# Designs tried in a protein design run: designed miniproteins, single chains. Part 25

Each design is a single chain, and the fold is of that chain. pLDDT is the mean over its residues in the fold that is shown.

## One batch from the design tools (miniprotein)

Design m844
Fold by ESMFold2-Fast:
Structure m844 (fold): chain A 95 residues (1-95)
Amino acid sequence: AAEEVNQFLDLHQKATEALLAGDYESARKYAQEALKIRPGDPYTQFVLGEAYLGLGDYDTAVRYLQDSIDRITRYNPDSPLLTQARARLAEAQAA
């Protein structure tokens, strides 16, 4: 429904803004709520992976970053986000 789409976009935006502010706990919370509405959204999975990386939960960060990369690679292989996501995945795996 249109309202669920608007709720997803609002939560995704809040998660991204929290991530940019370094508020990883709020970024995690908003990204998880967004994924309840759109399970498997790769861009929100990326934000959640970044939040877990910021929180020091490296195993969870790897899972979300890898799922994000796999989905983006399948549907939008030229996405500039893939370069950033792969670098962050490597960082999480090295920790």
Scores: mean pLDDT 88

Design m845
Fold by ESMFold2-Fast:
Structure m845 (fold): chain A 61 residues (1-61)
Amino acid sequence: KAAVLAAVNAAIATLTALGFAKIAAAAKASAAYYLAQGKLSLALASAKNALAAGKAIKAYK
């Protein structure tokens, strides 16, 4: 559980640093919902997908 929380928080922090605050907020809300239901894998997947999308947008010029 602690490792999943750390990974989710790291992904959200990275999205915020990249300037994707709205995507970071959506990822945080989604992760919190899944964490409240005990669905750790879905919480992590949601955060990772949001981070991947943010990085792809940042890389695309």
Scores: mean pLDDT 72

Design m846
Fold by ESMFold2-Fast:
Structure m846 (fold): chain A 65 residues (1-65)
Amino acid sequence: SAEEKLAAALKAEQAGNEALKKGDLEAAQSAYLRAISLYEQLGRTDLAEKVKKKLVEAFKGKLQD
């Protein structure tokens, strides 16, 4: 269902946030990409763009260090 898919997307986004706090950029990327895919399947481009911005900011830090 759409509700189950939204719940999965939110959990993936949360997992990405927690991985980022721990400095695990690979786990954060994997989790955020899953959240983006699920949000796009739901037609929630607003939420997908929010997570895309988080992913970009996380990797800008990595590329500058």
Scores: mean pLDDT 82

Design m847
Fold by ESMFold2-Fast:
Structure m847 (fold): chain A 83 residues (1-83)
Amino acid sequence: GAQEVADRLVEAGKLVLQGKVDEALALLEEARRATTDPRARREIDQLIKMVEEIRKNPDNVTRQVATALLAIGAALDLLAAAA
């Protein structure tokens, strides 16, 4: 459900802030598989691309913060749409 996907997005954002990029990618891929909403899938695909860029350039703190905020935003959007 939307809450399960949202929980994974929030946790992925936390993992990005901790530098645990591979674990964050795994959770984003699980969230992507758990949703059939095309808008949610597009947001998750964008987050995966941003996390992959962090993996290439782990010192880019601005991208890490932006990615975490987008993950939280996507979670809130999913919960709002489900309400």
Scores: mean pLDDT 78

Design m848
Fold by ESMFold2-Fast:
Structure m848 (fold): chain A 58 residues (1-58)
Amino acid sequence: SRTLTGEVVLETPAAEAEAAVERFRAGALAAGADAVEVTRVEVRGDRATVTLRVTVVL
């Protein structure tokens, strides 16, 4: 068995960041990812940058 991890960065309006993360998580899990974790959130004014770790177990 192997584990693969990747990093994804989402840039969104801060007000939409939570919804964008949940939509991404749902899509990634549906596509075969085993886990999606938020590792960092950075907010600058009305913009948010969210870093996610995607894990696939082979």
Scores: mean pLDDT 87

Design m849
Fold by ESMFold2-Fast:
Structure m849 (fold): chain A 103 residues (1-103)
Amino acid sequence: NKLLEELLKKKLEEKKREEERAKIDAELRARAGVPVPQEELDFDNLVSRVMAEKNVSRKKAEEAVKKAIEYVKKNNVTAVNVKNNDEAARMAAILEKALSILK
């Protein structure tokens, strides 16, 4: 049980470091004036939220978010005509689908 407890602690620390590094990378890219596609920023945000909600690894969260994005694009689930509401509705649909995949 001690070995299992240490392994779980190490995995939790790796998840926290990965989340912090993603934030640092986004900040560094913004400061450097490098054009970052909005889709990358949205993807990183969705992955981080799925990791927090389902307590899964980044790789598993990324796979779920990618599948959810494909589902939302294929089924055109975004129903609103205002740009800001369209983006928010699309992100919400992707998040819900990703969370359902990880049930």
Scores: mean pLDDT 67

Design m850
Fold by ESMFold2-Fast:
Structure m850 (fold): chain A 84 residues (1-84)
Amino acid sequence: MTDESLYILNQLLQLPGVNEERVQQLVDYLEQLLKEGRISEEDILRLLKALYVYLSTRRRIPLSFLADQYDIPLSILSRALSLL
């Protein structure tokens, strides 16, 4: 993962209800997708930004809207969120 992705992961850890075990599960999932060629490192960065916005705004913005805005498949974004 990029240094910018690691920075966003650290920001996620500061959010209420997010813990290191859950973030590690998310990292493992994203690394598996990267190994399979299903996602790029740039996609990971956009996905992490979308998750941060969703959680930091208390889920006020629809997940489907964030998937569209950050150009991430809703299925991948939803699964990533379920791990947190």
Scores: mean pLDDT 86

Design m851
Fold by ESMFold2-Fast:
Structure m851 (fold): chain A 94 residues (1-94)
Amino acid sequence: SARREALEEALERFEEALEGLRELIEEKAKKRKDIPKEKVEELLERLEELEERLEELRRALREGADIAELEERLRELLGEALELAREVAETYNL
């Protein structure tokens, strides 16, 4: 179905976005030694939770879960990722 293919593409793009956010956090952490290591670990832990939830969505899609339900779950996950990205930007004055 076209909706299924669009969802698969959206999940792939979201995975790439999370990888980019991880690289950004790691790069900024190396340059911004004034930011506590505990704060960096907190941001990376939240990112890891998003990565795990994305893998659960991929698994559910492979197992034939309802597309509309998965689309809603992805929308929620994107919202949480945006909040994390904003906190990263605030932490590093981006």
Scores: mean pLDDT 88

Design m852
Fold by ESMFold2-Fast:
Structure m852 (fold): chain A 68 residues (1-68)
Amino acid sequence: AAEAEKKAYERGYQLAKEALANPSLPDDVMRQRMQENLEEARRDAGEAGVAAFRKGMQEATEEYREKK
């Protein structure tokens, strides 16, 4: 079990890194992509998947700030 949660976490982490690497992308477009990924995480692992996805995004963002 928990394989879908691990995938959701990694997808969130990667999406956040990609968004931070491409700050010129419109915020609206990135928000829509994030929403679709959240729905997929929920479908695959329920609310736990959504939480894992969000945690991945948060961790990637914090690492990016520290590297600055």
Scores: mean pLDDT 76

Design m853
Fold by ESMFold2-Fast:
Structure m853 (fold): chain A 77 residues (1-77)
Amino acid sequence: DLVELVEEAGKNVKGAQALLDVTTADYREKTEQAEKLSRELGRKARAEGQAKIDAMQSVLDAEQAKYEALNAALKAS
């Protein structure tokens, strides 16, 4: 019966469309979440990196100050 074949094909098209829509939505959501996480990780890495640089700069400044004080004392001797 050609009518039954057309009805079955129509149901298969609707089922395939529903699966495509769900799969497309899931893929878009996962891609958006991955991009958001990538941006958040980038911001966190920059903030943590700057904090470490600032800490190392403070150590360098302290050692430089000690060196300058000792060198000044040596020149005054």
Scores: mean pLDDT 84

Design m854
Fold by ESMFold2-Fast:
Structure m854 (fold): chain A 115 residues (1-115)
Amino acid sequence: MKEEIKKILDEIISVLEELRAVVREHDPQLAAEIDAFIARLKEIKERLDEMTPEELVQALEDVIRDLVSLINRLRELAAKAPPELQARIDALITRLSDYVTRLGQLVEELRAALA
């Protein structure tokens, strides 16, 4: 479980780094918020082995909430963007939405194990 979570967090970090590069020139404030999110994900990854199952559920639910918030902001940015940039942002939104689904499944599995 924890190794799979570390792998997913690494994949999310990679997508966020790509997204940061795409949005930096168009929304520097959003790029800075993405940098802060990347830093939080790296901290969670480093602490994973020491987390209780309850702490892990909370951490993953916080990540899901932050990802959903980011996706909503990206949809607003894409709606105002030129078609080429919109297509690039939409592709990244699709990848982030897949990670929201995968993390949600892991949270459900962890909660079932705690019952």
Scores: mean pLDDT 86

Design m855
Fold by ESMFold2-Fast:
Structure m855 (fold): chain A 87 residues (1-87)
Amino acid sequence: SAETQAYFNELLAQIVKEALEFVRKESKGKLSDEEIEEIINEALLKSKPYGQKLFEAAKTGDKEAIEKAAKEFLEALKEEIKKLLEK
């Protein structure tokens, strides 16, 4: 449904927002906005299996399954971000 698609898109936007805040905090303000965006984009690519899992959950319309998959996706993003910041 259109409402399920909107909810999915809002979850993705919230995940990206939280990941951006996480990069800023972990980098202690040492990175430019452009560098932060590059880190987020690379972390998203490395977390593709979690993104696919969230997409599959969204197809079911099950809000609880979507929420769980979104949380796991954010946790995977934070892990990849930490690895990228150590390079």
Scores: mean pLDDT 83

Design m856
Fold by ESMFold2-Fast:
Structure m856 (fold): chain A 86 residues (1-86)
Amino acid sequence: HMKLVGERELATTDPAEFRAALRELVEESLKKGIAPGRAEVEMDADGRVTRIRLYAADGPIGEELKKLKSADEALERLEVVVRTPA
């Protein structure tokens, strides 16, 4: 099971708002000394992003990511998974 390090609720179809929220979660994770490895994005039936969950990186790559000081570098390495309604 992946360790949850951050979560944010949203109601947006704007890619810029989504990216800003994701970046803020990544920056908060890095401030805590935790390298993010995965973001799960929940969307509603209308294509709005409703939630972002950020999970810690694991294994050897997690050690490398812990050295990152930049949210931009962490975002480039982040696995992003989109979950739609069942």
Scores: mean pLDDT 75

Design m857
Fold by ESMFold2-Fast:
Structure m857 (fold): chain A 74 residues (1-74)
Amino acid sequence: MSAEELEKKLNEKMDALVQALEAGDLPTARRLLEEIEKIANELIKKDPSKASYAASKVTAARLLLVGAEIEREL
């Protein structure tokens, strides 16, 4: 898989994560976060110049999931 294909998949998984969180589907959101982290790590290995971009996506995904889990507990 090329760096460009990994970046595309990363963005697709980010969109899916937002949709899962809007639906309140936390189990799916947790699985998507794991997939996002795996894709981001592979992207960094293929194209180190994308490391900051990939890391920012993982951070955003983690913050979105934590926010949704807090809202569910309140």
Scores: mean pLDDT 83

Design m858
Fold by ESMFold2-Fast:
Structure m858 (fold): chain A 81 residues (1-81)
Amino acid sequence: MLLDQMLELARAGKHEEGAELAVNHLLSVLGPAKEEGIEEARKYLLEGLRRASRTPDEAEARQHLKEGILKAASALHESKK
């Protein structure tokens, strides 16, 4: 599950890898987006991953990741046209 993989990567400090995994997954579901939207989505995902890595409670960490994913999906949707 994407959230499980992102949580593991966040706690390992692999935020860049987690953001790339999530962006690729979202693009596979939502379809292609403009480069600017992809970069904005990546920033939201990195923020969510960093918040999750600082959160010892798993449920709360997952909520930070979910928020990042939702913001990233919105950015990609807006950049899709």
Scores: mean pLDDT 84

Design m859
Fold by ESMFold2-Fast:
Structure m859 (fold): chain A 74 residues (1-74)
Amino acid sequence: DAPALLFVAGSGPVAAKITNLSRGGAQLQLDSPVAVTPGMAVQVWSKDLPGPTAGKVVWVDEAKNALGVQFDKP
């Protein structure tokens, strides 16, 4: 799992780990709970990405502090 930061509008960066990464999206394990819903715009930043990558939340699992992001651009 790769270290990452999740950026959400109205919140500071949240430490996370990328548990699955593809050109179309990422699955993240969050280090702390974040108030997000499917459809919210986010950015993901990791050494395994070419830079800060914009996307949208597509699913949230509050019990596991996990979420899926679909990237806006491959």
Scores: mean pLDDT 76

Design m860
Fold by ESMFold2-Fast:
Structure m860 (fold): chain A 68 residues (1-68)
Amino acid sequence: MVIKEEIKFEKMTEEGLEVAAASLIGSYGSSKAEKLEIKKEGDEIIVKIVIRNGDVEYEVTIKAKSSD
């Protein structure tokens, strides 16, 4: 089973989003992410995380505008 979730922040630093991603992985009851991608697209930072816990796969997308 695949569950897709999206989390949005108004503005964040790239480092802040990395910390948020690490905390999120732990909150889904996993010790590791199957995939973790951080991309900057224009003025937006996008973090895509795939976490597997048992028979469930979570595809989580975190989006925030880059803080100057």
Scores: mean pLDDT 75

Design m861
Fold by ESMFold2-Fast:
Structure m861 (fold): chain A 89 residues (1-89)
Amino acid sequence: LLEELLEAARRLAEAVAAGDREAARRAAEEAGRLARELAIASGLASEEEAEAGAERAVQALLRALEQLPPAELAARLEEMVRQIEEALA
């Protein structure tokens, strides 16, 4: 599950870097779904809290896709992926 989330985050960064907004939206929705499942499975959040949190995160990312230059957003996402990889090491 956590590895799947990391892979989804990488796909999101790649799609944003490529300027493929549809692929980026699909990857964001997938990452949000996996993050919700992980939060519930790990006991970090209730089902309700995890669903609300994931929805807010996806909406914030979709808003960023509309407002930020693709290069800037891709750089931020790559940094987040790197931090997640370091946390897993």
Scores: mean pLDDT 72

Design m862
Fold by ESMFold2-Fast:
Structure m862 (fold): chain A 60 residues (1-60)
Amino acid sequence: KEEELLARIDRVREQWEAGDLDGHEADRVFAEAQTGSPEVQEKVREFVAERQARLDAARA
């Protein structure tokens, strides 16, 4: 279960890197992560921070 969730987070990251992120799928994965282990929650937090940093860099 946790490995499946981590794999889905990785898939969402790959889709985002490719420029075709499905927002609904990302929302579902993030919602599941909220009830997951601390490791899963940390991975989502890191991903969100990385996306924000890249948005900030694009605006700078």
Scores: mean pLDDT 73

Design m863
Fold by ESMFold2-Fast:
Structure m863 (fold): chain A 63 residues (1-63)
Amino acid sequence: GLRDLVIRLGGSEEAADAALARLPSKEAEDRVVAAAEAGLASGDLEEAADALLAGLAAAVDAA
């Protein structure tokens, strides 16, 4: 889930909880998770973190 991914990317539990609170739906969470997992598959933690942040921003804007 999103919380686990935020922690794996060096974020805190507080950061994960804050991110979840900003998401409008479970479908938005699932999209953000998929984007971050694609970044992780490349082996680049910075790319994964950037994908997570971009996905969160896009999900919030869509709300």
Scores: mean pLDDT 74

Design m864
Fold by ESMFold2-Fast:
Structure m864 (fold): chain A 107 residues (1-107)
Amino acid sequence: EKIKEVEKEIDKILDTYKNVLSDEDLQKARDLAIKLIKEGKDPKTVIRALEVFLDLLLTRNTNPVFWAVVAKEFGKEVVEIMLEFAKAIGRTDLIEPLELALKVAKK
């Protein structure tokens, strides 16, 4: 029941980024967010990670130093979830930068 309310919040965020991602990648991001929440991740943390990740995709920045700063600001758990979103939507160019960022993430 509560998952349906969280799904609506995820759908609202994804709707904002329809011009950034394909319909297939939007569906993959949605499916992953719901899966993480069902696996016991805090819904607020997952939603925050999704929103920040999608916003930062607009920068087209693949520099590990940039993503290390993001990790310090938003924390390790948020960046771990962002790495999973990058993998899910096929952003292989972001995988190594996000993995490096996790090594410097604020606890």
Scores: mean pLDDT 79

Design m865
Fold by ESMFold2-Fast:
Structure m865 (fold): chain A 71 residues (1-71)
Amino acid sequence: PSPEAGRLSGEKGAEAAKQGHYTMGGAIAWDAAQADPRGREGAMLGVQGASNHDPQKAAEGARRAAELAAA
């Protein structure tokens, strides 16, 4: 668990979103934030990838990632 691990998870989520799996991208970003609060940056990258298709879902994911980072 590290910011680096979170970033990698977020990149994986962004890749899924680019393949049209926006829901999967958001789920991977959420899981990254749950596993490591310091992985917020990775979670945000994954959510931002999803936002190109669904801004509302991306905002929800980002909000949850921020809440975990604040805890």
Scores: mean pLDDT 55

Design m866
Fold by ESMFold2-Fast:
Structure m866 (fold): chain A 96 residues (1-96)
Amino acid sequence: MPVTLGDGEVVNSTEEIREHFIKLLEELGVKLSEEERKQILNADENSEITITLPNGTSLGLPLAYTAAVVSKKRKYIPKSEEELMELLRKDFLEEL
């Protein structure tokens, strides 16, 4: 596994985080190509995959894994890039 999960979330493999990341992107309205989906599903700790959000914002794997972990832990999937950034900010600043 490329990253140790934050908090008390238990993941047996990076596969769970990759799948949740794909789900998160779809909820944000990102239309992933088959190639992009395969890149995410085959990613490892040395893979740097950048997905472009609808507003033109680039989201790399390190932020994507953090967002997926936070989203899964809080059982909340952001509906927009702004909500995603707020979710990450709150996780970083409030630690509640």
Scores: mean pLDDT 56

Design m867
Fold by ESMFold2-Fast:
Structure m867 (fold): chain A 75 residues (1-75)
Amino acid sequence: DPQQKALEEAYKKGYELGRKVAEEGLKAGMSFAEIVLQAVNTAEEEAKKQGWSPQQILAFVLGAMEGAMDVVEEA
């Protein structure tokens, strides 16, 4: 299903972004809550620049939240 593949790719890209934001936030001394909020805000701004469907934008933002949470939970 091409739509499902596009959603999976958007989620994966978001996940990678969220991990990067969280790694940078931990280095900067940010709290876990601040890191997750920063990841979501960064993903929303990035997604607005894409020609993606609303579902792909949601998948990307959810991926970023998950990626950031995984990094902070492992810290």
Scores: mean pLDDT 84

Design m868
Fold by ESMFold2-Fast:
Structure m868 (fold): chain A 74 residues (1-74)
Amino acid sequence: PLPSEEELRRLARETLRELRRNPERLREEIAREPNPSAREIGQRLYEAMELEDEEAAVEALLEMVERMYAERAK
């Protein structure tokens, strides 16, 4: 089952800390992302990180996680 929203937000914040240690890696991953929707979410995440908008960055990460779970439910 999908983790609770609190657990997902905790994991998103941990992921954000790792991404902030090497933001250039996120740019590379966005450039290699073939799916336009996933690329848009990645771009919003990168912009939120540059603006230091933690809430926006967490929401973008949650969208990415929900998308991944939806794909695996097929």
Scores: mean pLDDT 76

Design m869
Fold by ESMFold2-Fast:
Structure m869 (fold): chain A 64 residues (1-64)
Amino acid sequence: MSLEERIREAFKDVDEELIEKAIEAANTSPNAAVLLEIVIRNYRPDVSVEEKKEILEQILKSSD
């Protein structure tokens, strides 16, 4: 499964626009790709939608 597919599955309950921005960041920023890989690898199924949004927004803010 690609990183893009894993992002879509892990964050399927988050806004589509935010998911697309995260995928774009993963494709254009090595930092964002690494952070997303770490988050998905250590993903907790009990994380709330609000917490997921915050994680994505922080990764996007940290991307070059």
Scores: mean pLDDT 77

Design m870
Fold by ESMFold2-Fast:
Parts: structure tokens; sequence; C-alpha cells
Structure m870 (fold): chain A 80 residues (1-80)
């Protein structure tokens, strides 16, 4: 669903903007992973969980890159 892809992209972009606030970023990435899983998008959920682990490990730049990369792919898929 394009609506699901847009909501996932919004959550991932918000997580990237809040990557310097680990509690907020983890909360947003967990929400994104749960939304992806509930819609059967296991690969997208794994991507969000990877970004979450990067935040937990203090790897803020890697987490931003992971989240924004997924967001860009979802925007292209949803908004074409």
Amino acid sequence: SSEVFQRLADLLEEAARNADDPEKAIELLTEAADLALSNGYVGLANGAMTARMQIQNGDTEAAKESALGLSEALRLAAEI
C-alpha cells in the first residue's frame, strides 16, 4: 500500500531527524518496524531494526544513513 509506504517513510525520516535523541529515535524506529511487520514487509522491518541497533550502539551517522536510505526508497515507491 502506498499509504503504508508513506507512513513508514515519515517515521524513518522523523527517526533520522531525532537520531541525537536515542530514546525518541528508538521509539520511532520500533514503531516503523512494527508497522512494517503488521503489513508483511519483513525486509523493511529488518531495515528499521538495523537502524535501531545502530542508535543503541551510538552509531548515529550509520543510523541516519540506514533510515534515510529506506525512507527514500519508500518515497519513490509510494509517490511515483
Scores: mean pLDDT 86

Design m871
Fold by ESMFold2-Fast:
Structure m871 (fold): chain A 72 residues (1-72)
Amino acid sequence: SEFIEEIKRLAERVKAWVASEADPETAQEANRLIDEYVKKAIEAAKQGKKSEAARYYTAGVLDAVGLVLESL
């Protein structure tokens, strides 16, 4: 599925940015949030719920980015 592959690709890019910018403790928590919400997004996508998948993905990324920005 192109949609699932794109979610995975974008998540890896966000995780790489987190690893470059955050201290190890913040990076661990931010990446945990990304992994949790990406998992939920993939499960929703497998059920054909692309809008729900996009919402889960977006929420996880925003929470993770927010955590990193607050640590700077």
Scores: mean pLDDT 86

Design m872
Fold by ESMFold2-Fast:
Structure m872 (fold): chain A 96 residues (1-96)
Amino acid sequence: MTYKDYKDEVYKWAKETFGLSKEEVNEIIDQLAKSSGISKEAAVKYILAAIKAYERSGKQEVPLEKQEELLEKELEELGLEEVKKVIEKKKEEAEK
């Protein structure tokens, strides 16, 4: 898939789920990329992996442990398991 394909899928989901515009989604992508120290492409793929994990669970009320397992699977499929580690490390540093 191309970067455009990933962005289009994220835009569709964000509009349908939260009513967000493409411009608002772009700001979220930019903020995630800057705060996590990853590229905008990696940020989009991470968001897409989270969306696919949620869709695969079929419901918002999935237990956190199961949500994390599904997210890790989608990140592995996209070759982005290292992105999750970077985000978690920065979260730990912010909490200390």
Scores: mean pLDDT 66

Design m873
Fold by ESMFold2-Fast:
Formats: C-alpha cells, structure tokens, sequence
Structure m873 (fold): chain A 74 residues (1-74)
C-alpha cells in the first residue's frame, strides 16, 4: 500500500540521519561509506515496488545519499 511505502520511506530517512550522525560523531569514514552504500541498496529495493509517482522522491533521496558519499570519499 502507499501508506506502507511512505512508512518505509520515513524509516529510511530516520536510519539515514542516524548514519550521518554516527559518521560525524566517530569520524569513521569506512563505516560511514558502508552505511551509505547500504542506504543506496535500500532505496533501490524501494524503487522496485514503488509506483512511478514516488520515483522523483526516491531520486531526490538517492542524490542526497550519493552527494554525502562523494563528500566522505573526497
């Protein structure tokens, strides 16, 4: 259902923010990169079941995660 998908997106946002907080707190870049890679995998799985109307939101979240990954790799 759409409500279930929105709940999964909300959980994703919470998990993502926790991962960012952990990286900032610890400075553990390697663990941070793995967490961001896991986040991208979660978004890919959500995209597989999400209706096309939610894809722009998934694209925006994916872009945010990839930008943060690029910052950690720099």
Amino acid sequence: SLAELREQLEKFRRDYEEALAYVKETGDRELGLRMLENALGQLERLREVAPESLHPELDALEARVEAEKARLEA
Scores: mean pLDDT 81

Design m874
Fold by ESMFold2-Fast:
Structure m874 (fold): chain A 71 residues (1-71)
Amino acid sequence: DPVVEYLKEHTDLPDSVITAIVRAVPAERLAAIPEEGLDRLAEAVNSLDDLEEQARVLAHFLFTGELPPAP
């Protein structure tokens, strides 16, 4: 899965967390994500220090195609 491989290479998230979240996302949504979107996602995830917040941002983006609004 190119999305899983990209996230493993470009984010500090554990492989198990990436795999679990990506597995929950419909294949059609994963196929529609542009590389620019994955770059923005990786930057947003890596800007966070908390694993739970990183996982939340990842899940939100993969299900909606957009980053969550700033707090």
Scores: mean pLDDT 78

Design m875
Fold by ESMFold2-Fast:
Structure m875 (fold): chain A 97 residues (1-97)
Amino acid sequence: SFADEVEAKYGEGFTRLANGAPATEEDQRALAEILARSMLGLPEAAPEEREHALARLPGLVREAGLSEEAKAYLLERLRELGLPEELVAGVEAALRA
């Protein structure tokens, strides 16, 4: 599934970056950019795949230790990359869970 592909490709990357601790705003923005790009397929994914990906997001963000500034950058970047506002709202809700 798309969600499993995203997890396989980016989940390990998040774990490595989180264990290395993003120490700077630049590191935080890089993590947010990786997350944003991993979600570009969501608008074309089946509803079940979108729900699965969004359900994993709180865990990934927590493990990566994203700052509030990086979360805001992520949401803005998703809008810039053309995600529908409905999906951006879903991501924002997931980040608060």
Scores: mean pLDDT 69

Design m876
Fold by ESMFold2-Fast:
Structure m876 (fold): chain A 58 residues (1-58)
Amino acid sequence: GPEAELAAKRGAEQLAQGVGLAYGGPGTGTAKIEGDTATGVGKSPGGTVTQTSPASNM
């Protein structure tokens, strides 16, 4: 639902910021929800990080 989508997006954004900070560059985050599972992707100049978890835990 909308709450899970927002949580997944926020989690992906936080992941992207963390990766960006660690590698000293800007990051971007995206999120996708399938059922009750959320997949967050963080990207930075140093690389891409993908995390999958229950939507409530993103």
Scores: mean pLDDT 60

Design m877
Fold by ESMFold2-Fast:
Structure m877 (fold): chain A 77 residues (1-77)
Amino acid sequence: SSEELVEETRERAEELARKAEEDISKAEEYIKEMEDEAVRAYIALMDAGDVEGARRVAEIGREAVERIEKAKAEAAA
């Protein structure tokens, strides 16, 4: 179950980053969705006692947000 949540978060991160790259005008919305999903997964994993899983979803979320931020910056250049 915890492993499934980590994988779901990773799949969501890739989807949101790809969508942001396709429609940069919605980058802020996708960043917010990614942050909300990562926080939700983090809390659920911490409540389950899966500290390592929680760290992974936090990292996945940060990397996805950074990727979207870079795409946004490149579009503005």
Scores: mean pLDDT 87

Design m878
Fold by ESMFold2-Fast:
Structure m878 (fold): chain A 68 residues (1-68)
Amino acid sequence: GRERGLEAARAYIDRLLAEGRITPEQAAFLRDLLEDEETSGTEKARRAAERGLEQQYREAFRVMNAAE
């Protein structure tokens, strides 16, 4: 379900943070973006791209959906 998907996506984001691949602020942005149910997937990807995080967002979203 959604809770399991979000937990898996957060674990992925935490791994990126632990590896120094993203900052704490970028990790918080990605978590908020994944938890937002009102914004379309296309618009979320665009916002991530503006911050140079499009690939990280797409992979986190894939992890989330695979765990649901």
Scores: mean pLDDT 82

Design m879
Fold by ESMFold2-Fast:
Structure m879 (fold): chain A 73 residues (1-73)
Amino acid sequence: MEEKEREEAYREAAENPQLAKDVLEKGKAEYEKLMKDPKTKEKIEKVKETLERLAKARSPEEVRKIVEEVEKE
């Protein structure tokens, strides 16, 4: 179960603040590299829009609908 494995990883990160900081630092470095490519910048903007919609989702059904909309593109 992919979702359950991800939830367990989030719980472990919450219990270990150092691990959370390490992930953020690595993400920042990768983000800076990606932003140097104009085509990659456009893809990042689409990902941000999807993440914002997922954050506002109140039910598993809404999450599924968002994923299906992205998949149909």
Scores: mean pLDDT 62

